# Designed miniproteins, single chains, continued (3): the designs that were tried, part 66

Each design is a single chain, and the fold is of that chain. pLDDT is the mean over its residues in the fold that is shown.

## One batch from the design tools (miniprotein)

Design m10281
Fold by ESMFold2-Fast:
Structure m10281 (fold): chain A 73 residues (1-73)
Amino acid sequence: SAKQQVIARVREIAAADPSVSDAELQEMIARINSLAEPDVQQLLQVIDRLVAEGRAPADIMAAVRQYLDTLEA
């Protein structure tokens, strides 16, 4: 599913960013699991684009946080 793909990518990116704690990663995964499928699909597209652009792991993680915060606003 798109949720499983997003979670897998977030885990891989977080592993490359030592500033991301296990607690933060678990919180992000919980937030992703709470999203509707269309929002998860958009997040997957955002992550894929930033990865394709060669963005640093920290920049990708910041974009993920910003996207999640936008949905809570």
Scores: mean pLDDT 83

Design m10282
Fold by ESMFold2-Fast:
Structure m10282 (fold): chain A 102 residues (1-102)
Amino acid sequence: MIVKIKITLKFTNLTDEQVLDVVSHLVRILRELAEKYGLKILDIKVKITKDGNSWIVEIEVTLEGPLEKAIEVAKEAVDRLKQWVKENYPDAKLEYKIEVIE
């Protein structure tokens, strides 16, 4: 099955360079977890926008595999990212949303 998952992240207290570092780390985690769970990543699309003092990052991941495993990959990736951000950018605030889309 082909599954598309959208991860929306809202960051405050990050510089332009720091948000790019965070996004690069999340993409790396997603690829590692997809491989671990036996899922194939077909596409990753990233959109970064600035909204006042916040950065909005939208990541659309297209995966081939079971829906439940794709959701677990997205959830585990965000959890690992939250821990990594806390350790590397302790003043950053992160809100997130995970959606299954067409």
Scores: mean pLDDT 87

Design m10283
Fold by ESMFold2-Fast:
Structure m10283 (fold): chain A 106 residues (1-106)
Amino acid sequence: SLEEEIEKRFEELTDRIAALIDAGDYDGAVKLVEEALKESPYLGTFLGLLAVRNLEARGDEEKAAEMRAWLEKHYPELVERIRELMRTKDFSELFKEIAELEKKLQ
């Protein structure tokens, strides 16, 4: 189903962004976020904010601030909405909420 395809894509991209950040491949992480934003503004914004979290967890404060500032400049409304979801929902609920937002665009 479309819902299962969206969920699978979320899991795949979430794993990939974490692996890139853990490897120190910041340029690869930025590229993945940009590609995800082209597929879905909601998914791409989520991945960008997840990358910021992973960078902060690693102590890469400068790269975290750069990615955060770029997202806030270009996607301010999406950043606010996705931050709220990330703060209030666990990952399972977050994936469902973003999938519902995606369905409304199709």
Scores: mean pLDDT 79

Design m10284
Fold by ESMFold2-Fast:
Structure m10284 (fold): chain A 66 residues (1-66)
Amino acid sequence: SAADAARLQALIDDIQARISDPKLRQQYIQQIRIAFDVRREAKAKGIDPAQANAMFQERMAQLASQ
């Protein structure tokens, strides 16, 4: 939703303002993006919280292996 997109951008902006280390900044931004994507998909598909958490962990693991 537009509200979720605005909240995501506000969190990214806060990370960019507070974290000076570019590597840590990018890691936190990617983690937040994945968290929002999983939350959005879970709500859209009626996925339970335990399954949503498993999806988040899988996507984080895939990102780390790239």
Scores: mean pLDDT 81

Design m10285
Fold by ESMFold2-Fast:
Structure m10285 (fold): chain A 72 residues (1-72)
Amino acid sequence: SQQHRDQALEHLRQFMETGDEKHLQQALEHMKQMGPQELQQFLASLEDALTHSPRREAYQRMIDFVRQLLQQ
């Protein structure tokens, strides 16, 4: 749902700003509630962000989790 996508993006943004692992965990919980189409769109956005981000490791962790969800 769009609500879960918006919440995942907001928690990822908070994690990127604060470094607090709690926000990353909250983003992952919202991602578990997203459908395959939403996850594919989110994956594309994260892969684009990865190429331009100084916090590349954080985006890579999110990408790996989205790929895991899409394989289920």
Scores: mean pLDDT 77

Design m10286
Fold by ESMFold2-Fast:
Structure m10286 (fold): chain A 63 residues (1-63)
Amino acid sequence: VLSEEEVRQKMLELAKKRGLTEEQFEQMLREFSRRSAAGEPGPLLVNKILNEVGKLILEEEEK
């Protein structure tokens, strides 16, 4: 099981790799915190949020 710090570090690395804006990264952190507080498991939660952010990037590129 990933710790909260490990999850944040992984998200930061992937944000850099994907070229996310600071705003998009902050949205990821807020969503993680909200869902984590609701009891969603960290590893699955990271993948869900990353997929959602990935869709936003694709939509921006298409526009």
Scores: mean pLDDT 66

Design m10287
Fold by ESMFold2-Fast:
Structure m10287 (fold): chain A 85 residues (1-85)
Amino acid sequence: MLYTTASPERRAEFERWADELLKRMEEAAKQGNIEEVYRIAREALRRADELDDPVGGMATVLLATGYAIDAEIKKRKEELEKLRK
């Protein structure tokens, strides 16, 4: 993979970026801000495309994580609303 042969600095930069995106997604998810989760997911995809690299796989994982968080929010919100019916 290209990023594994890249300089340690570039790899560290990507790992830092990915970690920050995941943190932002988690924060938005906790607040029920689905719109922000989608925005961050799109940013991850754009970054992967910009890097033209195997990091696209990691960006896909980030996107999948964001959608999983979104699904969890929707599920919990619906469960709470059903309980109040």
Scores: mean pLDDT 66

Design m10288
Fold by ESMFold2-Fast:
Structure m10288 (fold): chain A 76 residues (1-76)
Amino acid sequence: SASNKQLAIEQLEKAKELFRKYSSRAEELIKLIDELEKAIENEDWEKAREILAEIQEMVREMEKEEPEAVAKIVAA
């Protein structure tokens, strides 16, 4: 539904703010989150899944480099 898409986009915007706040290396992640939001708005679920997989891989790499920053983002 439209409300569910709006909620998803709002949560992604909050995630972008948290990554920007707690990680100095969030620029690439924020770009992927922007692309994910576009895919969700367009209901391109295949593209959304591809982008989500890339985000998950980048977050795993960030956890190795900045584990405290990622922990704060996940806990927020």
Scores: mean pLDDT 77

Design m10289
Fold by ESMFold2-Fast:
Structure m10289 (fold): chain A 64 residues (1-64)
Amino acid sequence: SLKEIQQIVQQLEDNLTRLSNLTPEQIQKFVEAVRKSLLEGKSLNQALKAGGDVIRELLEKERK
């Protein structure tokens, strides 16, 4: 379970680094939110929503 969570988080980090314009700090906050949700026993979909919410809030701060 922990090894699987680590693999999912690493793959997400690698994909975001290669495919997105997000800063390393934004990617770190995204993967931390995903990791936390998965460790709390939430589904992958719930974990991705949590990460997406963090990114949305960060981008909204940049706009303001």
Scores: mean pLDDT 79

Design m10290
Fold by ESMFold2-Fast:
Structure m10290 (fold): chain A 87 residues (1-87)
Amino acid sequence: SKKQLSELVKRIVSASIRAIGASLEDRESLAEALKELAKVIKEAAKFLNNDEAVALAEKAYEVADSDVDEAWALNRRAMRLVNEASS
């Protein structure tokens, strides 16, 4: 429903703000925040039946501890697809 999608979008926004805050602390905090962001994006992508966004979010989660820049880039790509699918 539109209400469920709205709640998922709010959770993505909140997780994105946390990731920005974590980026000012240390790499380990950023990696953890990006993993949480990837989980929420994956949930939204599944709700929208967007398999490409699901795959990107899953990869973001997997690489976050080894490559935070790649994880952030993958999360941004997944968020773009979620935004397009929700329009």
Scores: mean pLDDT 87

Design m10291
Fold by ESMFold2-Fast:
Structure m10291 (fold): chain A 78 residues (1-78)
Amino acid sequence: VSKADIQSAVNTLLSLLKNLGVSDATIDQIKSLATSLINNNAPASDIISSICIFCIATNALSINDAKTIGLTALKTIN
């Protein structure tokens, strides 16, 4: 999987989060997190999992919504 493919999946995930009403401040934090992980060559699964855990920890999403969106993003990577 290329970094471009991971970035595309992250961009799709961010668009879905905005549609669910996640704040711009939280979106910016997620972008920074994803960029850091991509630049450190983290596996795609770790990047998506870290984003989902962050959304749960910040109360941006419920656990069920985070799982659903995370699974959807993972399907776009492979």
Scores: mean pLDDT 78

Design m10292
Fold by ESMFold2-Fast:
Structure m10292 (fold): chain A 99 residues (1-99)
Amino acid sequence: EVPMPAEEVERIRAAGAEVRAAQLDERDLGVRTLTVLAGLPEEVAREVVALALAGASPAELARVAAEYMRERVRKIMLEDLKEMGEEEAAKIVEEALKK
């Protein structure tokens, strides 16, 4: 729900520029490193890097990252509820995610 801070958007954008400058082709090892540093999973980091290389604005990159973080928080909540045996609450959250 909270939009990504401007400094984090700049970090993701700078990381994308570094990947392009370095021409990283070592089985996306650079993308995995950026994922760890930026706190994003490899797939989302690749999407953000691809958008940055295509010239997307920091606001567009922030929206993609924020949407993923929002979804990740919901997924973590579902996993926690299932681990606690709260199946009914987990079903309510899954129902909300469908709409």
Scores: mean pLDDT 54

Design m10293
Fold by ESMFold2-Fast:
Structure m10293 (fold): chain A 100 residues (1-100)
Amino acid sequence: MSAAEKIKKALEEYKKELEKLIEEIRELAKRSKNEAVKQLLLETIEDLEEERKKFEEKAKEYIEKHPDDEFVAEAFEEETKLTLENAKILLEQLKKLEKE
């Protein structure tokens, strides 16, 4: 797999998993009885969507400027995986806040 193909695959998997997390947060917001928690959940969705746009822009730049750079491809894959893990941790914290 080329470096560019690795970046495209990492971005596609990131977007797929992120959309699942956003949908869970969206459902949590619909069920929330606390207006402050609901607002926090909606703002979290906006932040995650903005982060996704930044990764899409970064992937495009890396593919255009560094299409054969395996180090750039591996760094991008690691960054997207770490960002997804952080988003999952955030979702668990948000679920706890909704219950209180």
Scores: mean pLDDT 85

Design m10294
Fold by ESMFold2-Fast:
Structure m10294 (fold): chain A 99 residues (1-99)
Amino acid sequence: SPMQELIFVEAEAALLEMRATALRREAEHEAPHLTPEQREAVAALLATLQERIDTLRSELDTAVKQGDVEKAKAVADQLKQAVDQAAAELEAILAAGQA
């Protein structure tokens, strides 16, 4: 059922948005231990991630309203890629202060 697939995609998107929230929380916790340059890099990364999430959420909501399962799945995949990339970049920024 297209409706069941759209419900599944919405649940996946919600979990990805929760992962992005967890990344912001990790960055906030680490902030006192970072250099000013690392804090600036983290702030830029998180701002870029939030802008991508906001754009992709809007596209997902439109696809869901139109019943476009293929578009909804494609947007959710882009959201996953954005969160996975941000997680990797955050880890790299945090690790650089230890080298």
Scores: mean pLDDT 88

Design m10295
Fold by ESMFold2-Fast:
Structure m10295 (fold): chain A 75 residues (1-75)
Amino acid sequence: MSIDRVRETVIRHLEGLQLQHPDIDPEVLKETLERVEQAETLEEIFDILDEFAERYPEFEPVIRSIKRHLRRKVE
């Protein structure tokens, strides 16, 4: 999977979370999305996702699922 497709997949999932949970801080989400868009490696994307999960522990299972899916598709 290309890094571009990885970014698109992560952005789509995070936007989906905001639609279902509008109480997520819009500034935190915007910052997270901008960091994902600028990430050059899968490791940078994983670090960004881990930081998001630390701010919103209730979404840790979703973040783990996304990371697991991406790991299976990269190599």
Scores: mean pLDDT 79

Design m10296
Fold by ESMFold2-Fast:
Structure m10296 (fold): chain A 102 residues (1-102)
Amino acid sequence: MEKYELALRLIRRLAEMMTDDEKERQQLIAYFTRQLERLVELAEEGNDQARKRIDRLAEISRRLEEQPTLEEQKELVKEEAIKLGMPENASFENMLLTVANG
């Protein structure tokens, strides 16, 4: 499914922003991929909130890929995290985690 692939690309990109450590990056990707798989299962069972979260992850992924610079990509992540209820003074790592959870 196109939305699943978009959400996976977002997870990988957010993990790259979280850490330069390859082992930590792979652990973050594995964790959020498993969370995404659980959302897919819930959405297939008719859970509207899970479906909306997958839709959000896919849409953020699309818009992030349209940003030409890393700085603009980071600004988009902050904007999306704030829309999800994060305070403007939250750490960037917490903003990345919030966006990754959908």
Scores: mean pLDDT 85

Design m10297
Fold by ESMFold2-Fast:
Structure m10297 (fold): chain A 63 residues (1-63)
Amino acid sequence: MRLSEEQLKLLSEKYGVSVSKLRELEKWILENPEEFAKMSLKEIGEKFGVSPRTVAAVRQLTS
């Protein structure tokens, strides 16, 4: 599931992550949903430079 523009802006402001970076994460999830579901939040967070909490929120919206 794709994040709305409003959700991306709120996550960007809350976690100090660029909207561009959040879009990269969303694109990777859409292209690699099974791998995303199996990876740890910490590993994904380190890969994209985002907090595990941000990854958890995006992961829930993907399901």
Scores: mean pLDDT 73

Design m10298
Fold by ESMFold2-Fast:
Structure m10298 (fold): chain A 68 residues (1-68)
Amino acid sequence: MDEEGLRKALIELLQAAGLSEADARRLAENFLRLLKVEGVEKAREILEQLAVPASLHDALVELVEKYS
């Protein structure tokens, strides 16, 4: 997994969705940490655990697949 590329892409997408840079960075770091522990196949379940809006789930999962 290209972790640095994925981190940057996650922050960009979350900011475009209306999160501040600080909130986007915090969420991206938590998501990346859980992906390493639970596996990339659990990306959707992790987004649900983190209370990410369902409207963003498809776009965020596609980023995980692109950088895996």
Scores: mean pLDDT 85

Design m10299
Fold by ESMFold2-Fast:
Structure m10299 (fold): chain A 74 residues (1-74)
Amino acid sequence: MTEEQKKKVEELGDEAVERILRVARETSDRDAFLKEVQRIANELIDKLEKEYGLSADEAIEYAALTVRRAFERL
């Protein structure tokens, strides 16, 4: 992975965190919130694999860490 690609991957993670925090502010329904978090995580995984060449395991791990980062900021 190039240094430019690494920076873009970090930016994608930060964008996902901000999206999760926004959904948390906009919804009072826990189930709706969790479904949106899952969609955001799945979108991140797909993009990391297809656009940035991460393995499935690497993409899943990064998405899990990203979701954890967002939940720690709630």
Scores: mean pLDDT 84

Design m10300
Fold by ESMFold2-Fast:
Structure m10300 (fold): chain A 112 residues (1-112)
Amino acid sequence: SEAERALALLEELLRAGHVSAGLVPTGEEDGLVHADLTISAVDPETGRLVLVAFGRAVMRREDWEALEEAALETTLRRLLGVEITGVRMVGASPEAEAAVKEWLEALARALL
């Protein structure tokens, strides 16, 4: 299926280190930093974006100051909480994007 192909591609890009996460702070409360999360997957052959996912993240202030743009798994391990709010994948159906969202949420739960 298209969803199976999308997930297989993303797992391959993740293993190869072509999925990264960026965080932009939106606020701080009780020593916790709240941030907008962007997850990006890039085709190494073309340098073009394959996928962008959006979310909200919470982490400790101490971890925030040490965190630069990093591989997705490294970033997820430093978060106290994450919510994926949307996925956009080039040429993908809404069903494939929904499957990717569920996969990212499962990955986050495994690493948090």
Scores: mean pLDDT 81

Design m10301
Fold by ESMFold2-Fast:
Structure m10301 (fold): chain A 85 residues (1-85)
Amino acid sequence: EELKQKGKEILSLIAEAYRAYRAGDVEALQKAFDKIIKLLEELGLPEYAEEVRKAYDEFLASGYDPQLLREMANIASIALEKAFE
């Protein structure tokens, strides 16, 4: 039950991150991905949390490239699919 709730929270945070990005709210975007990383670690998926963090660092270095934002969201989604198997 807790696993399912954390998974729903990650999906909600991904949606929040995309909304923040479209609004130009970089601070809200960064907070959303920080929470996603923590939730992935709590789900026992530290390898995926590290992959999101690396993509996040590249995203910041690129000047907020939307392709890297999609990569971060995709990594989190794949991690959730694996967690629910």
Scores: mean pLDDT 82

Design m10302
Fold by ESMFold2-Fast:
Structure m10302 (fold): chain A 67 residues (1-67)
Amino acid sequence: LYKKALEEVLEKYGDGLTPEERAALNILLEDPNATPEQIAEKLGISLERAQRIKDRLDFLVSLVLAE
């Protein structure tokens, strides 16, 4: 379910994502359980920045899953 929601975020909002947000989304597509710490390590960014990106992606996921 979460992976399918991430795929829909990429399809519907991909053009509006920053390169950093798109890279984080691809990490989550490969490992849906990736933590903000793991995203920060893989992208070479701060934990705060990785958390902000994950929060943004989780918000977009909530939009595609809205009932």
Scores: mean pLDDT 81

Design m10303
Fold by ESMFold2-Fast:
Structure m10303 (fold): chain A 70 residues (1-70)
Amino acid sequence: SRLEAIRAALRRIIEEAATDEGLKIALRRLLENPELSLGGLLTLARTYGDEAAEAAARELLEALGIPIVE
């Protein structure tokens, strides 16, 4: 399902891309509530200055067809 694909992608970002512990905690909260706007994912990565997580977040949003609003 779409939700399962989103959860899998978020887990991958947490495990393989994110390096900041605060960002990992924030992303795990999104994983618990996948109905939350994925627009917040990019903002979180930027706020924590995690370039790898930001790149992975952009790829996920593009794959889901979600417009990136700055």
Scores: mean pLDDT 72

Design m10304
Fold by ESMFold2-Fast:
Structure m10304 (fold): chain A 61 residues (1-61)
Amino acid sequence: SPDEIARLEAEVDKLSDEYAGLLKKKATSPKSDEYAKKIKEVEGRIIEKVRELAGLVAELE
């Protein structure tokens, strides 16, 4: 549905902002290993949401 597409787009935008923030923290922080794990987790979530969004856009009425 259009509402679900809009919600997923907002979630992807939010995750992209978190991803950028984590990359910056990893570059400047001694806790780089902890941030590396979080970065990989956020990447997985972005990929999942983008796949869901692509499927919904294809089925959009």
Scores: mean pLDDT 80

Design m10305
Fold by ESMFold2-Fast:
Structure m10305 (fold): chain A 64 residues (1-64)
Amino acid sequence: AMEEREKKQLEINRFIGEVLREIGDELDRAIKEGLPQEEVDKRFAELSKKNVERIRKLEEEMEK
């Protein structure tokens, strides 16, 4: 049914939104701590990589 597909999409969208907010919060924290831009960029790259993997795992679970 379309409703089931829509519910799964809403859950994915909510999870992605939460992940993006976590990344933003960590970046804001690092910037406020006065870290150099190179260190901020490094932290962003690491967090983005980790959270992309988390989203991918969630998508795989939803295909079961």
Scores: mean pLDDT 73

Design m10306
Fold by ESMFold2-Fast:
Structure m10306 (fold): chain A 68 residues (1-68)
Amino acid sequence: MEEEKLIEEIRKRVDEAFARYRATGDLWGMVEEVSRILDEAEKRLSPETVDRVRDYIGARLREALAAA
């Protein structure tokens, strides 16, 4: 249950990074922030939970690339 709260916080940070990219067009800034989020997740969460984070990021990235 503690991981669920952390996952929601991570999802919010990912959403904010993609929202910033959509507002500014700063692709590299978004990639850097997402990479930082993944690095933090890998250090703090189980491999299964990290895979869930990667899946969420991948879905958001596919949506962003489909709109480009």
Scores: mean pLDDT 78

Design m10307
Fold by ESMFold2-Fast:
Structure m10307 (fold): chain A 77 residues (1-77)
Amino acid sequence: DAFLARIRAMANGDLLITTARAVAQGRSTPAVMRALRRRGVRASRGLIRAIMATARAHWDDPAAMIREARRRVLASR
């Protein structure tokens, strides 16, 4: 669980929620990065784009979007 807590912190709940909402709203990557920075979340453009790409496939189901994005981040280590 300590390992999972660390991975979850790397994925960050705010990152996943903000990115899922941004995809649903048609936001751009720079807009998402600005929103995350205001929340004190730091993430690379590559990570944000990868999560947005997975979220687009499930934008009608926010729970599935978050679950899939989390799996992708965990799989990447």
Scores: mean pLDDT 62

Design m10308
Fold by ESMFold2-Fast:
Structure m10308 (fold): chain A 85 residues (1-85)
Amino acid sequence: SPASLDDIVASLAPLFAAASREQRQAFLEEEKAKVRELAEQGKISEEDAEKIIRLLDEAAASEDPREAARLTAEAVTLLQKALQE
């Protein structure tokens, strides 16, 4: 089963708190690139990809690493659901 939102936040929050702003942005850009590739391969819909990318963009814009982790966890949860469809 895919990890819950809370499980993903619990995993990401310490990593994001320990990471620099630049390290978090680099990670989120890599995640956005993966989401775009999945949409190009037809593994997720363009609509789901756009929703996930918006959450990752909001995470990258956040100055609070805990909020960035929460937004990223929401994006990962949506990606997991999209991949199961």
Scores: mean pLDDT 85

Design m10309
Fold by ESMFold2-Fast:
Structure m10309 (fold): chain A 62 residues (1-62)
Amino acid sequence: SVEDFQELLKSSDESIQLEALKELEKNGSLEALKALLVFKRDYYAEASKDVKDYLDAILKKH
């Protein structure tokens, strides 16, 4: 579910965070978009460059 992938975004493992972002992008729902925006608010500052770049690419489509 969107909630499960949102929890995976809190992982310290970059590969798990990237997989969660990919699954939220595939979902494409307003709930998934909201989860991505919450992640940007709360965790973006500490995310790796690759996670930041991927998230920003998803959000620019909306």
Scores: mean pLDDT 83

Design m10310
Fold by ESMFold2-Fast:
Structure m10310 (fold): chain A 91 residues (1-91)
Amino acid sequence: MFKSLTPQEKRTLQTIGRLSKDKPATQREIAEALGVSQTTVSEILQNLASMGLVTIDDDTGQVTMADVTDQMPPQHKQFHEMIEKNIKAAE
């Protein structure tokens, strides 16, 4: 079951995307980049994994973003589309 993304969850996803450009990010790297404890990151990642947005490797702690564009909460997708249209109108 999905739920609305919190600002912290959105920031975490953005951080994972940024870090994973070179290689899959670990929980430690994400925690360090966000300036929070590994326990806090683990809780956020478990919430995101329960929504199908990320996959966590139990052995290594590596985090992979899932391609869930069609499965994202409607409010997240609608908000993104609204912002994108506003940016195009403002340029």
Scores: mean pLDDT 66

Design m10311
Fold by ESMFold2-Fast:
Structure m10311 (fold): chain A 81 residues (1-81)
Amino acid sequence: SKREELIKIAEEMREIAEELGLPAGELSKVHETLESMPLEEAARFLAMEARLLAEEAKKQGDEESAKRLEELARRANEIAE
């Protein structure tokens, strides 16, 4: 389902955030919020978060993580309809 795809996107974002040394706790909180959000809102939220993480990856010189996060943002935006 589209919600299962969003959960997978959130988990990949969490893994990348941990690799970047960012707190994983915010993404754990986001999981609970995603369960209660309408699908479109959840998808838009994840797309925004992925873009913010991509900018942080770029600041750290991690172009591979930034590219992966941009792809996750695009996939989330597609789910948002």
Scores: mean pLDDT 76

Design m10312
Fold by ESMFold2-Fast:
Structure m10312 (fold): chain A 53 residues (1-53)
Amino acid sequence: SAAEKARKRKEVIDEASRVMDEVHTAMQAAEANEAATPENESLAAMFRRLMAS
């Protein structure tokens, strides 16, 4: 039915919104992981700077 087709489109939109929320959460997690990686690398660079002079 036409109402069923309209509901199906809404379901696709709702699913897209959920996917966007998942992407946003994944990006936040990736950003935190990326921040941790440079921090660890920054600590190593700090030690090398101390050793270098």
Scores: mean pLDDT 71

Design m10313
Fold by ESMFold2-Fast:
Structure m10313 (fold): chain A 81 residues (1-81)
Amino acid sequence: MSRLEQENILNEILQEAAKLRKAGASLEEVKETTLKKLLESGVDKEIIIRFLEQVAQLYASEGDEEMAAIFREIAEELRKL
């Protein structure tokens, strides 16, 4: 899988996470659904972790500390595997 293909897959998963949150899903549901999709993505764990750290920083910079916290928590769960 190319780097571009990996980034596209990760971006699609993140867009779906944002859509779930906008639709009124709980933070826990967003976290669980996103983690499952990331594990099923076939993308290397280290690439996923770096991407999640960048996304968490982006959400924090936009004032969305709740979404930033979720993506940091998902990154920590992946590090434990």
Scores: mean pLDDT 84

Design m10314
Fold by ESMFold2-Fast:
Structure m10314 (fold): chain A 100 residues (1-100)
Amino acid sequence: MRKVSDEEIEREIRGLEGAAEYFRDVDPELAARLRELAERLRATLGLSDEEKNREVLEVHEEAIRLTTARAEDPSASAEVRAAAGLLAREHREIVEEMRA
């Protein structure tokens, strides 16, 4: 795995926080879980490089599972499904870059 920098983690935290803000009124449960993932990323800033890479990867894989489930949820609005699908793609790209 490529070494993830603190600067990259800080950008990813801002991305998750922005996504949580977007979903706050349309899917508050998803918003709360995205905020939880952002806090998990913040906690990695004090870890060793190996622990940091492992935890960051796990957070993004959890984000992919969560957002993919919402994108495929027939009870969710079309807007929520579309937005969740875009988020799932973004987190998949991050995971692929980390594994390169």
Scores: mean pLDDT 84

Design m10315
Fold by ESMFold2-Fast:
Structure m10315 (fold): chain A 69 residues (1-69)
Amino acid sequence: SEEKVEKLWKLLKEKADEDGMHVKASDAKKALVEVGLSPKTASEIVKKLVDKDGYVNIAALVDAVEAHL
């Protein structure tokens, strides 16, 4: 639902790095679980999106999970 997507954005922005665009993979997983994804599904999505530095782009993460919310 749109409400879950908005909640996810708020959670991710709270944990965002200095550029406001990326979160740590661990924080991304926690946010996904908090909006209702299983730990397994959250881990699988984050694993596909995490960069070499251990961060996930917030916009890409939200886009990838919209179908699950």
Scores: mean pLDDT 82

Design m10316
Fold by ESMFold2-Fast:
Structure m10316 (fold): chain A 79 residues (1-79)
Amino acid sequence: TIPGWELVATYDKETAVSDAPADLKQAVQDVLNGHSVRPEDLTPEVLAILRHHRTGQAVVKDDYVFVLDGDKVLVYRRL
């Protein structure tokens, strides 16, 4: 329901790093460690995701955005 983005994965916070594919594990760990989106990655499209989840705890990597929302790690891919 977020324009320009597809939700491609949802992980439980406790098992997210174990459940994520090898190429996504570091980005999942970074969002769990409380990393915020870097200023250069704060595009209007990324801001739409952060506003939807009402959070600043997210990581951008390539065409993906990793968001911590409550006890869930959500992975969005740009359409």
Scores: mean pLDDT 82

